# Designed miniproteins, single chains, continued (3), part 44

Each design is a single chain, and the fold is of that chain. pLDDT is the mean over its residues in the fold that is shown.

## One batch from the design tools (miniprotein)

Design m9498
Fold by ESMFold2-Fast:
Structure m9498 (fold): chain A 90 residues (1-90)
Amino acid sequence: SELLEELERIERETKDPVLRHAARLAIEVVKRLLEQGREEEARRLAEEYIRRLKEIDEGIKKGDKQALLRAIGLTLRAIGELLDLELEEE
């Protein structure tokens, strides 16, 4: 998936540890959706994560302290999505 490759690139290139963790969790969410055959949801969510990760990274680079709070929020969202996927019955 080109979108998954882009998420992996963002994880590698991100210098902020919180945002890197958010990218890593986003990758796990997308991978799990793909493994479950939920390709449309995986694509939509990957596109949203890519957009938000790039926006937050630019904010951090510009010294926007609120960007770090957005990075934390994105991390928590990805954790919630992973927990929902783990708790789903087949």
Scores: mean pLDDT 83

Design m9499
Fold by ESMFold2-Fast:
Structure m9499 (fold): chain A 61 residues (1-61)
Amino acid sequence: SVLDALRKGLEQLKKNPSPAAASAAAGEARRLLEQHPDLDEESRRVFEEIMELAKEHNPAV
């Protein structure tokens, strides 16, 4: 599911943070949101958490 994919991306970024990992996680999360614009609240919250964490490790995100 989209939620599972977002959660896995978030967990991976939390475990192995780097500027490159942040860019990749943010890009994948944006791709998932574009393909699934009618996401539920939980998926949107995970997306927002990925974007916040990604910006901490790569401000260019």
Scores: mean pLDDT 85

Design m9500
Fold by ESMFold2-Fast:
Structure m9500 (fold): chain A 114 residues (1-114)
Amino acid sequence: MAEAVLGATVAATTMGSTVAIDAVVREGLPLEEAIRRGKEAARETARAMVAAGAVTEEQAEEAIRLAEPIVEAAAEAAARGGPAAAQAVANEALAARAKELGLEAPELDLFAPA
């Protein structure tokens, strides 16, 4: 179900992007390490949703596939323009993915909605 995949993608993207941005901005980690940590957090979030019965394993795998490029783009934006640039990039990418699914994306709260 497209809505379940989008919900899982939002959760995975939010957690993964937050972890990746924090690693770049707060911890000063190399971009590759920040992306790796963010993708790991996204995968763990999707797996937790499967364990909770919120999504199937197949839906979680699809959500991870959709979330990982967004996490990577957010980390790259954070390295160049800081956390506000990262949030804007993550929201734009998520909106594009939601449109592909025929849905509207919620705006991500990576730090607190501006």
Scores: mean pLDDT 79

Design m9501
Fold by ESMFold2-Fast:
Structure m9501 (fold): chain A 98 residues (1-98)
Amino acid sequence: MKKITLEERLDRLLAYVKELLPDNEKVLAIFEEMKAEILASTDPEEQRRLLRAAELITGAIGAKVNGRPKEYIDELIAQAEKVSPRAAEKARKAVEET
């Protein structure tokens, strides 16, 4: 949604992850770290790329929770890597901890 703030968009992603994994403090910590990194960026293009990576990571977590094939999850992580190598590292850790 274009008219909501970047922080509100990130908070909605975090809320979705909390709904899927309410007791998974490690995955939630990864998302909180990603939110902080995105909000600390002064480059709007970098913020957009990191937000896209956060959405892909959220999709990978959701896919794992719903029992989707590993190949599908790995494809989402690979897409995150194309957006940001650092985001791919966080994606792999989040999926592993899920």
Scores: mean pLDDT 77

Design m9502
Fold by ESMFold2-Fast:
Structure m9502 (fold): chain A 71 residues (1-71)
Amino acid sequence: MPLPKMEDDPSKSVEEVTREVAERLRLIGAVIDAERLGLDITAEDLLSLPEEEREELIEELSRRDRERVLA
């Protein structure tokens, strides 16, 4: 049976694992926003960016998707 593995490293604290899960969900949301906008942006593309630029892009994608839906 396939076993879901949520922990990336058994030495990590529960707080670290929780942060990683939250960040993965945030990245998934950004990818969905990009897809809705017709942009070919993957999670790997977002992860290739510096953290500051990644956060700015995620926010921009969310803003554009919101404007499109509310228009």
Scores: mean pLDDT 71

Design m9503
Fold by ESMFold2-Fast:
Structure m9503 (fold): chain A 96 residues (1-96)
Amino acid sequence: EEEIVERVEAEIEAIREANKDNPWIQLFVLEALRMEVEEWERKGKVIIDGKEYEISPETVERIRALIDEAIADVRTSIENQKRLKELEKMLEELKK
């Protein structure tokens, strides 16, 4: 089960790195991953590289928490970018 958690952590990191310039795409892909995890919970199993692994509810909760944390971090990044852009606009107006 630890291998499943590690694989999800690596996937989250890969998604964020590949889309670091577009936080909205990061959100979209992470939310899609969250929906996939809901399916794993419903079936009690994950298929990885053609092999079927049993997944416990506890492992699903850990994975869900990791995804939710990543989503929250991306949302915070979006908000911070908006605030920075507004501050830059205010500085521009103060120069006039």
Scores: mean pLDDT 78

Design m9504
Fold by ESMFold2-Fast:
Structure m9504 (fold): chain A 80 residues (1-80)
Amino acid sequence: TLSPEEQQRLFEQVHAILRANPELQKAIDEVRDSVPAGEQSLEQVEEWAKRLLEVAKKHLDEESVKIFEETLRSLLELHR
């Protein structure tokens, strides 16, 4: 499991990527808006995380995608 310090570092890195890529932020918001507003199962969260990762792969380089994937993995573990 990622330490709180490692989670904060990943969060800051993702924030920097999103600030540099407004189109990606908009695409992510559209995916999030497509998810039901109610209680979400782990399976539903995993499905939208996969969609977010595919969007990131289309807009980001390989290094940025790795940071994004690690952040999503950490969030899925916390959502357990």
Scores: mean pLDDT 70

Design m9505
Fold by ESMFold2-Fast:
Order: sequence, then structure tokens, then C-alpha cells
Structure m9505 (fold): chain A 83 residues (1-83)
Amino acid sequence: KEEIEEKKKEAEKLGLEAVKLALEVDPKLAQEVADLLVAAKSNYDAALKYSEIDKKKAEEYLKLAEEYTEKIKELGKKVKEKL
């Protein structure tokens, strides 16, 4: 549970930093990062909700949240390329 919370905080930090940088370069890219951050956070919250009820569902939501987090990292690289 604590591990999922830590991953969510890291995703928020990465996403907010990427949005801030993207706003200086491309508002459309900033919106894409913001949407991915919302999706990642939603799936981390679902993973937390199911962590004590259904471990399989929790793992499935965690995997989705991690996939969205990786997309945030990839868009962050694109932002840096445009800077």
C-alpha cells in the first residue's frame, strides 16, 4: 500500500514538472501530459482501493497507472527536445 502511494507521489511530481515545462513550449503538449497525469492518479487510487480487497485487481490497476507514468516520462522527453 505504502509502495503504491510512493509511486503515485512520484508520478504527480514528474507530471507536474512536465506540465510546467510543456506550458513554456506547447500548450497542447501540456494538456496531453495533464490528461495522462489524471489517468495515472485515477489508476493509482483504484489500486489503493483494491489493495486490501482484491490483490489481482489492485495489481492490474497498478500496472495501468505505471503505463501512464511511463507515457508521462516519454512526453517529458519530447518537451526537453523542443526546449
Scores: mean pLDDT 81

Design m9506
Fold by ESMFold2-Fast:
Structure m9506 (fold): chain A 86 residues (1-86)
Amino acid sequence: MDRKIASAISAIGVEASAALFDTPDPADQEWIRELTKKVIKLLKEKKIDEALEVVRQARREAERRGASPVVLDFLDRVESIIQSLK
């Protein structure tokens, strides 16, 4: 696995852990876990553009449904990490 991709996966894991700690709602916690799992899978497959699209789509959906600032900030940080791989 590429060192940059490995570092990005680690950073995304840290951001997910922080977001989960600050998210009391079980449904939002499950959503963060599933999104994180999907993004990490795509990064392991070197599908960087697909991972970025998934995060951007999730960000738009979260904003549309009025998700908490914690969830929105998490998505913005994950997008920045993935963009650093391009």
Scores: mean pLDDT 85

Design m9507
Fold by ESMFold2-Fast:
Structure m9507 (fold): chain A 88 residues (1-88)
Amino acid sequence: MEPAILEIEFFGPEGIEGESGKYEINVGESVKAKVKNISNDGKRYKIIATSQEGVSASSGEVKAGESIEIEIKVEKKGEFHANILATE
């Protein structure tokens, strides 16, 4: 089985300063992940952000050569880690 070939970029809300991919955001704000399927196999991949208490995240499917935006919303105070998973 061939591995998923994806390009992933994380973006904070506008006006948030952060080098090194760490974002300080207010409760109710979101970090976005742009996921592009750069696979040449014509396959569609399911994109899921890891769920954790105090964070909600969107999910979706990305077709070969297309991109999708996943929104990761912080719902309570704390430090959280966001991971993006891809499956066939």
Scores: mean pLDDT 68

Design m9508
Fold by ESMFold2-Fast:
Structure m9508 (fold): chain A 88 residues (1-88)
Amino acid sequence: MSQDQIVAETEKLLQKIVDLARRIEEGKATDEERREGSKLTGKAISLMTSLTEKQIQAIHDKIMAQTDNPYVQAIIDDMVKRALELIK
């Protein structure tokens, strides 16, 4: 997979996580959806470890621009922080 393809796939996964996190905050998520969210989070972090710090920051900025929800922002920030620690 090219770097551009990894960036695109990571952005797509983070968008799904944003949608799911919003549903969780609204109390609309099922236990199965919460479990799926954990798996998606792990996959997104794994993909980000194949990217440079600059690419991860660009994806973070793009996704954060799409949400003003503090709960969702905290989840995305935590995932990015974990990915950045793993590439050190």
Scores: mean pLDDT 82

Design m9509
Fold by ESMFold2-Fast:
Structure m9509 (fold): chain A 72 residues (1-72)
Amino acid sequence: SEALKETLEYIKNNPEEVLKDIEEMEANLDSSYAASKERLAATDGEEAVKKLDELKEKILKAIEEVREILKK
């Protein structure tokens, strides 16, 4: 999407800040995911949990792509 393209451009222009953000995301990803999944399952049901699972996969792929960019 257009938002993702803008984000990728920001990554190229701000590698140190992005690396810090990615490291924090990785450190907290499993805990944040588990908490969000539990909350969404209780409040919004299975469809919301499925969307969260898909989002987690996209985030993990995006983190991998960012690390490849940062490796230069």
Scores: mean pLDDT 73

Design m9510
Fold by ESMFold2-Fast:
Structure m9510 (fold): chain A 90 residues (1-90)
Amino acid sequence: MIEIKEIENENGLLVFTATLGDKELQVVIDKKEKKVVDVQHSPGMSVEEAEKMLKYLEDYIKKKYPDLSDDIDKAAKEFIEDIKTREKLK
């Protein structure tokens, strides 16, 4: 079971944390810019695992913040490609 926790920090950033057992993926979204600004994942998590949890968070965000749907889709796609590129290069 994947659990999602949502927090807005003092800097106006939305922080979403998905937890699955001892695995954790955290997505930070700038509400004003409507974009993903950071993603952190647990050590030992594969790209595939991170992608699955990110998609789960994306669906959650789109349901709760429909005005962000197009921006989240674009940001998530670009972020997944960035992770894959970084993993393949180094």
Scores: mean pLDDT 72

Design m9511
Fold by ESMFold2-Fast:
Structure m9511 (fold): chain A 94 residues (1-94)
Amino acid sequence: SMDEKKEILVKGFGEIGKVLKEYNFDTEEVERVLKEGYLRLMELLDNEASVEEIEKVLKETLERIKELHPDMPEEALKKIEEIIKKTIEELRKV
């Protein structure tokens, strides 16, 4: 279960990274924010955090990225939000 949850999160973060690269927002600062979010989620999984707590951290990570790039296209934001929703749905199945 924990290993499956980690695989789901790795896939989700990878998909977010691909969207950011597609729109030329794969900056070092954004990569650091993604890494910090990922590490926080690994700690939450170790502490048996709820899917709701995981969703909160994913959404907070997106808000931090939006603060770095307020002019990010709405289409890019929608794609990332869809990835987060899909990631949370997959986590609920495990």
Scores: mean pLDDT 85

Design m9512
Fold by ESMFold2-Fast:
Structure m9512 (fold): chain A 104 residues (1-104)
Amino acid sequence: LEEILKALERAKDALIANAKARGLSTATIDEISALLDEFIEKSKTLNLEEVIKLGRETMEQIRKLVSEDLEAQGKTNGEIANAEMLVEGLFNLTISEIKKIVEE
């Protein structure tokens, strides 16, 4: 469990750092941070399948927030698509890491 939580915390740090680098608003970054904190807390009591399902739902919400913020800033469709692909890629890497950790 501790290794899984550390993997989730690293994923949060990476996503927040990338969001800041891409110029997302403070309000959007704060909302993403809150969603990830809620996901990490809920993950403490869930099995692997439930964590993956909740993680997917959380990443879909984050992708929407990223897309809406960048669109409001007048970013190109390509820039928005690149940001969405990064969120999806980070989700896939995090789930892969969790699967490797699931055996103690």
Scores: mean pLDDT 78

Design m9513
Fold by ESMFold2-Fast:
Structure m9513 (fold): chain A 90 residues (1-90)
Amino acid sequence: SKLEEIKKLLDEMNQILNKAYEKLSEEKRKELLELEDKYFPKIVEALENGDFEEAVKLLKEFVEELKKKGLISDEEAEELLKLIDKIEEI
């Protein structure tokens, strides 16, 4: 299903985020978790409602906030955005 394909791409994003998290200081790890707590419930709700446009928008905003706060590298941000583009194509 479309939702199952999206979940696989979200799992790939989570692997990138987990690797980024392991490289962070304790203070920055807390900031990353706070952003996940802000965005993930909204993303899940959008996906469950079939609002894929809102889910993609929220995912892009999440990645931009991560990059802005220095929680991910430019390369990690580019990789995450490529996965989001694949979600948008589904």
Scores: mean pLDDT 87

Design m9514
Fold by ESMFold2-Fast:
Structure m9514 (fold): chain A 84 residues (1-84)
Amino acid sequence: PLAKLSPEQAEEFLEKVERNDELAREVAELGAEKEELRPLVEEALELIQRLKELIEAGASFEELMKVLDEIEETLRRALEVAKK
């Protein structure tokens, strides 16, 4: 499915994936035991599942990037909770 993306689009997609991975690692390190993170982790997992389904369906670059932005927003909210 990613083979339909231009080289530039594929690079931008991978950069966003790496950024989300870094945010997820920070959330895990700072907030592993916080119950307040549970709803945000569930939202992030649902968005990741949607991203996987879109990739398998051959969705457009715009659709993939939109879901990655939603994952990033959810993880940033989780990071704020984790820092408390």
Scores: mean pLDDT 78

Design m9515
Fold by ESMFold2-Fast:
Structure m9515 (fold): chain A 87 residues (1-87)
Amino acid sequence: SADEEAARKHRAANIEWNKELLEKLKEAKSAEEAKEIVVEMLTEYLRSQGYSDEEIALYVAIAEAEMEGLSVEEAIKIMEERLKHAE
């Protein structure tokens, strides 16, 4: 169905975005740089999915809050494990 196709396309886009994010995070030299990468990539992704500016701002704020306690190495490990199980 159209709903199943939309869900499949959304999952594929999300996996692709997470792989690109992981690649960029490996280049980060600090937790602050990693946070900037997440904010920029998440903003572009959500905009491409049709989210409003207010919704994007909310999701970005949540992502920034989640990153406050993580080192770059910890963020990379979490993303690698998540991608391993997302197949």
Scores: mean pLDDT 78

Design m9516
Fold by ESMFold2-Fast:
Order: C-alpha cells, then structure tokens, then sequence
Structure m9516 (fold): chain A 94 residues (1-94)
C-alpha cells in the first residue's frame, strides 16, 4: 500500500506543479494514478499518459494536449524525480 502511495504522491505533486491543479483535481488524479499503477505494476510512463488524458477530461484547456513524449522527456531530465520514482517502483515491484 505505502509503496504505491509514494509513486502516486510523486506523480500528483509533479503534475500539480506542472498544470496548477485544484485540490479536487488532485484527488481525482491521485485515485486514477493509484488504480493505473496497481494495474500496470508500476509503469510510470503508461500511468502518466493515462493521467494526462484524465486531466483533459477535467475541463482543462487544450494546452494539456501537449505531446506525451514531452512529459516523458521532462520525467527523464528531472534527476531527483527519476531517482525517487525508480526507488519507489523498485519497492513496489518487490
């Protein structure tokens, strides 16, 4: 439970900073991320893509239709986020 929650919180915090999500939107993203991470066994790339689609459905401007590849690049370039995500993912898969 806690290991998935760590990954979910990393994603929620990252996306909240990126898209300036409301508290209500953060909770929806958190629930969705938890579900998809559990089903994909911690696939952050698939989960991030799915969350972006969900955010678009939350009546957010079309600017969120920015390429998923752009966000994958940002995740890869964020060394601290990548390190924390890899550690949380490793714990989740064990």
Amino acid sequence: MEKIEELVELLVNYLTKKFNLTEEQKELVREYAYRILTETKGDLEVTTGAILLEIEKLNTPGVLSVDPEYFEELLKKDEEFKKKAEEALKKLLE
Scores: mean pLDDT 61

Design m9517
Fold by ESMFold2-Fast:
Structure m9517 (fold): chain A 95 residues (1-95)
Amino acid sequence: DREDAIASLERMLEYAREKGYPEEILRLLEEAIEAVRRGDLVRAAEAYGRALLLYAKLHLPETLGEEALPALEAFVEEQIAAVREAAARAEAAAA
């Protein structure tokens, strides 16, 4: 799973670089890769979620993006919160 996640993120980063995506998206994808390598799933989820939202804002606004973006933002925030809760529980159980 971790190796597959890193490989997928690396492919996304190379694609984004070749297509000339904004530097902000590139930085967030790099941050997500490094976080996964460190085992920091919370940081990885936050960075990836932000990259996904920036990509969506860049490409969706002209096609019902106004209605789709709030739902996507809520979904991403909910997933990040779930990862944070899981990480906190794992940390508490290990202490």
Scores: mean pLDDT 74

Design m9518
Fold by ESMFold2-Fast:
Structure m9518 (fold): chain A 71 residues (1-71)
Amino acid sequence: SLLDVIREKLVDYAKKTKGEKVAEELRKVFDEGVKEGLSPVEIVMRMVNLLVKSGIPEEDISLTIEEALSE
């Protein structure tokens, strides 16, 4: 699904820029959002918020999502 593509791109980007611990936290946010029955938009927003809090620039996150959306 498109949501799975967005998850994979954001996790890979987080791993590359901040390392495995942040990537694992991002995977957990995704899994918990799915368990709670959150909409895809809410799940993506929670993932973006974690990445911003982890010090990744908003512009880089936006570009990563745009790349996923073009697939």
Scores: mean pLDDT 84

Design m9519
Fold by ESMFold2-Fast:
Structure m9519 (fold): chain A 52 residues (1-52)
Amino acid sequence: DTALQAQQAVIYLNREGFVPGSDIEEARKILEKKGYPQEVIDLALQMLSGSG
């Protein structure tokens, strides 16, 4: 469940121009603005950075 939400968050970030190596703090703020819970945000940012 959390993993699926994190995958959707990563897809959203990619559509907004965030890729591996992008500013993780800005990506976090975008997801927080969208109302994602912290556990989903943390997992999505790890997936985006390629460290999962």
Scores: mean pLDDT 78

Design m9520
Fold by ESMFold2-Fast:
Structure m9520 (fold): chain A 74 residues (1-74)
Amino acid sequence: MEKEIKELKEKLKELREREIELSVRLIEEAVKATVGEREDAPERARELGEEINRVTEEAEEVKKKIKELEEELK
């Protein structure tokens, strides 16, 4: 279980890094839309938002699993 918790914590770190990366891309696309008049900007923002939501949900599930396993190790 200790090894499993460590693996889940590493996965959570990777998911958080991915969430930051996607959030930065979303901001960049929003800036480009404002100054560049991109026709596809709303669709790209939607796709990035959906991916961010998916990564955030996965991170919350991993966080919950870590908490459950840590509670078992009282």
Scores: mean pLDDT 76

Design m9521
Fold by ESMFold2-Fast:
Structure m9521 (fold): chain A 78 residues (1-78)
Amino acid sequence: KVDFYKKGYESSKELYDEAKKAAEHQKELARKVAETGSKSEADKLYQRYKELENMAKSSEDMYEQLKAEADALAAAEA
């Protein structure tokens, strides 16, 4: 059972790191496109950035929860 939660924890951490990177990349693209005068495209990229930022937050919450469960089970088995 501990191994199951540890795998979930590691997977969630990777999803969190990837989502955060994707959000930062989209934010940079939105800023760059805004500088070129394409407001419509900049708005779309900014909306995607907000979506990815929310996904990163969700992944962080999942990562923290699975980590706490893994730590609790490891302590119980020690």
Scores: mean pLDDT 74

Design m9522
Fold by ESMFold2-Fast:
Structure m9522 (fold): chain A 63 residues (1-63)
Amino acid sequence: SAAERAAAERAAARGRESLLRNGGDEKAYQAVYDAGLAAAEAGGGPDEASRAMVRAGLDHGAG
């Protein structure tokens, strides 16, 4: 639904802000945000956006 998509987009934006505050790099922030937004655009809800963001963060955050 539109409400679920909007909630997923807000969750992705919050995740990006959290990474920025924790001193990660710009590519990691963008990848996490893009993953959350892509999940939202695919019709996913907040849980799907959060899962995508966590996965992207793990792929980019541990180096």
Scores: mean pLDDT 70

Design m9523
Fold by ESMFold2-Fast:
Structure m9523 (fold): chain A 78 residues (1-78)
Amino acid sequence: SAEEIEKLIDETIKVLEELARLYRERGDEEAARRLEEFIEWLKKQKPGFIKKNTQEVLDNLQTLLAQARAALAAVRAA
C-alpha cells in the first residue's frame, strides 16, 4: 500500500540518519557524506515511489531497510 511504502521510506531514512551520525562520530566523514547524499536522493524519490505503489517498489524498499538495519547493527557492534 501507499501508506506502507511511506512508512518503509521514513523508517529507512531514520536508520540511515543514525548510521551517518555514527560514521561522523567515528571520523568517517566520507561515509557519512555519502549516506547523507543517498538520504536526500531517497527523500526526492519518495513521492514517485508512493505514486507508483507496486509490489516491486515495496519489495525493493523492504530489502533496502533490511540492509540499512544490518549495516547499523554491524557499526554498533564494532
Scores: mean pLDDT 88

Design m9524
Fold by ESMFold2-Fast:
Structure m9524 (fold): chain A 90 residues (1-90)
Amino acid sequence: STKDALVEQVQQAIAELKRLRDEFMNDPNVSDQQQFNVTMSVDSLLKQAEDILANKDKQSVAQIQKVYDILQGKIRDVKQLAAQERARAA
């Protein structure tokens, strides 16, 4: 179903965001302050996304799509911040 495909996409986005978070925390070019700020925001969003998936049967397609869009936005933001920190350190 459309909902099942979207749930799979959200699970893939969660996995990607977790990998990016781990890479960001292990990047020697990233400041301690930025590691703290990004970890806090990412962990909060991951918790919210996982809670929504735990209640997926009660969620509309529109609600799951909204979570996917938010996760994709955070993935983009973390990638941009990592690139900016590397440029700053160079």
Scores: mean pLDDT 87

Design m9525
Fold by ESMFold2-Fast:
Structure m9525 (fold): chain A 83 residues (1-83)
Amino acid sequence: YPAPLDTPEFRKLRAILRQAAQGGLSVDEIAARLREAGLDALADALLGAAAGDEKGIEELLRIMGRLLQVPEEKVKEVLEQHK
C-alpha cells in the first residue's frame, strides 16, 4: 500500500470516508460533501452504486482504487453502512 498523495482533494476525501465509516452520514450527505470537495465524479458514482447500479459500483471501486489505493472491501463497508 503506497503512501497516498498529500493533496487538498485527497485529504478532503479521506476525512469524508472516515466520517462515513463511523455511520454518521447518509449516502446523499457523503455525495454532497464529495461535490463540495470538487470530487463530482466520485459523488455521482457513489449515488449510482447506492441505487444498485452495477456500473456505478464498478466506477466507484475504480475511482477509490486509483485515488486512495483502498481495497474493494473498504469501499463495500462504506456502502453497507447506508443501506
Scores: mean pLDDT 66

Design m9526
Fold by ESMFold2-Fast:
Structure m9526 (fold): chain A 60 residues (1-60)
Amino acid sequence: MSIEEVAKLAVEFLELTLGRPLDKELTPKSTLLAFIKKYFDGEPYSKFDPEEVAEAAYKL
């Protein structure tokens, strides 16, 4: 599993929670970071730094 794959999954799960696509201009990176820390804290996701996952997501 790559950091890009984890970033994609985190965005998809956040979008399901919001009921809309992620708007990177309206939703700060800190919102996604908090979401990753809360819901992606288990293996195998815990092997990646949550901040690096959030950065990868916002570069997609």
Scores: mean pLDDT 78

Design m9527
Fold by ESMFold2-Fast:
Structure m9527 (fold): chain A 62 residues (1-62)
Amino acid sequence: SMEEELREFVESLDIPEEQREAAFKEALDIAKSLVENTVFDEELAVKFAKVLVELDVEIAMR
């Protein structure tokens, strides 16, 4: 499921534990929004959400 894959993704991120819940919620909200409002299927939505969250983490490290 999208939720399981995004949970595993967030657990793999090198971020503080207290930020993991927020990162998971952000990723899930992005993926759900893409599935509901665009032609993206769940697989593409999850891939896109992962890219956006990775970029957000990278920006925060700067």
Scores: mean pLDDT 81

Design m9528
Fold by ESMFold2-Fast:
Structure m9528 (fold): chain A 111 residues (1-111)
Amino acid sequence: MKKEEAEKYNELGKEYEKKEDLIAAARYYKKAIEIDPNYLEARSNLIKVLLKLATTETLDSEGLVDLAIKEYKELKKIASPEFIEKFEKELLEIAKELKEELKEKVEKELS
């Protein structure tokens, strides 16, 4: 795997996230993951950005939540229990801004 190339795409994702271009950020995090599927930082950044996009209600919020849950299940295969415990708290904080049905869906899948 080209680790340096994956790191470059992860940094681009962070730059677009700072510019509040969450769609571009998600695309760059996906490219980083395609190059390095075990890239914990890129995977966690993608999941958070997908949930943040779902809270904006400008896109398919249910589809974005489903994608975030799918990516979270992949992250659980490679991350430590300590990482997951901290990360679940971060995701639940973002999920507070979701519609009730989507918030309940996230809470159920994280338990």
Scores: mean pLDDT 85

Design m9529
Fold by ESMFold2-Fast:
Structure m9529 (fold): chain A 79 residues (1-79)
Amino acid sequence: DKEVEEQVKKKLKEVSPEVAEYIEKEEELHEEAKKAGEVTEEQRKERAALGEKFKEAVAALTEEQKQELIEFEKELLEK
């Protein structure tokens, strides 16, 4: 569900400014690819690097931040 994904991304940005930076950079790369009509090798490498940093940032979230995300996702699924 694209709507749920977008809401979870917004919540991630609120919960962690570090994660927000990676989400915003990924969105920028996506828009650049749309404008260019192709994904460059440089963009692919940059996305891969961002993906790893995103995983590390999510793994480093505090218990409180993780609980906030879990509760938010439950609310979305219950709607």
Scores: mean pLDDT 75

Design m9530
Fold by ESMFold2-Fast:
Structure m9530 (fold): chain A 103 residues (1-103)
Amino acid sequence: MQLTLRIIGLILRLIGALLDRDPEEVLATAEELLALAETNDIDRADARLILREALRGLRFAIASGRVPRARILAALDRAIALARRYGLDDIAADAAALRASLG
């Protein structure tokens, strides 16, 4: 499995979706980044990179108002769980604060 190339490819796809201002593609790519981290044993630095980029995408999706709130909440719950798994307390706090802002 070429995990590093997969991570890079998804991050480039996320950047493209953000530049195109496509909230559905941004959310779908953030969800795929989270799934990659959930299904693979990655190092803490890769987990931090994935989670930062996923949260960037989720913030854009929230601001757009064009994607289902339930999908955003589910993705934030996944991001919080992953951040805690990897001991990324700063990212877990950021994701939890973002989730709380949605009610």
Scores: mean pLDDT 87

Design m9531
Fold by ESMFold2-Fast:
Structure m9531 (fold): chain A 79 residues (1-79)
Amino acid sequence: MQEELDKLYREGVEIYKSKKEEIIEQAIKALQSSKERVEANYEELKKNYEKLLEEAKSEEEKEYIEVFMELAEEIVKKL
């Protein structure tokens, strides 16, 4: 199971790196009506970020968490 999850994490990171700006723009358009909820979720994510990295079971999971945090930060910044 972890090996299959690691593959999905790696694929997700590669997609994000190749289409970063497009993904961010689409997310912003989808989430504009939910700004307050997105900001609240980002604050919780930010508080738990170090713990999530520490609890990551693989290097792939850690990189995925890092990319997810970057995405969340960019979305919140542009909302």
Scores: mean pLDDT 79

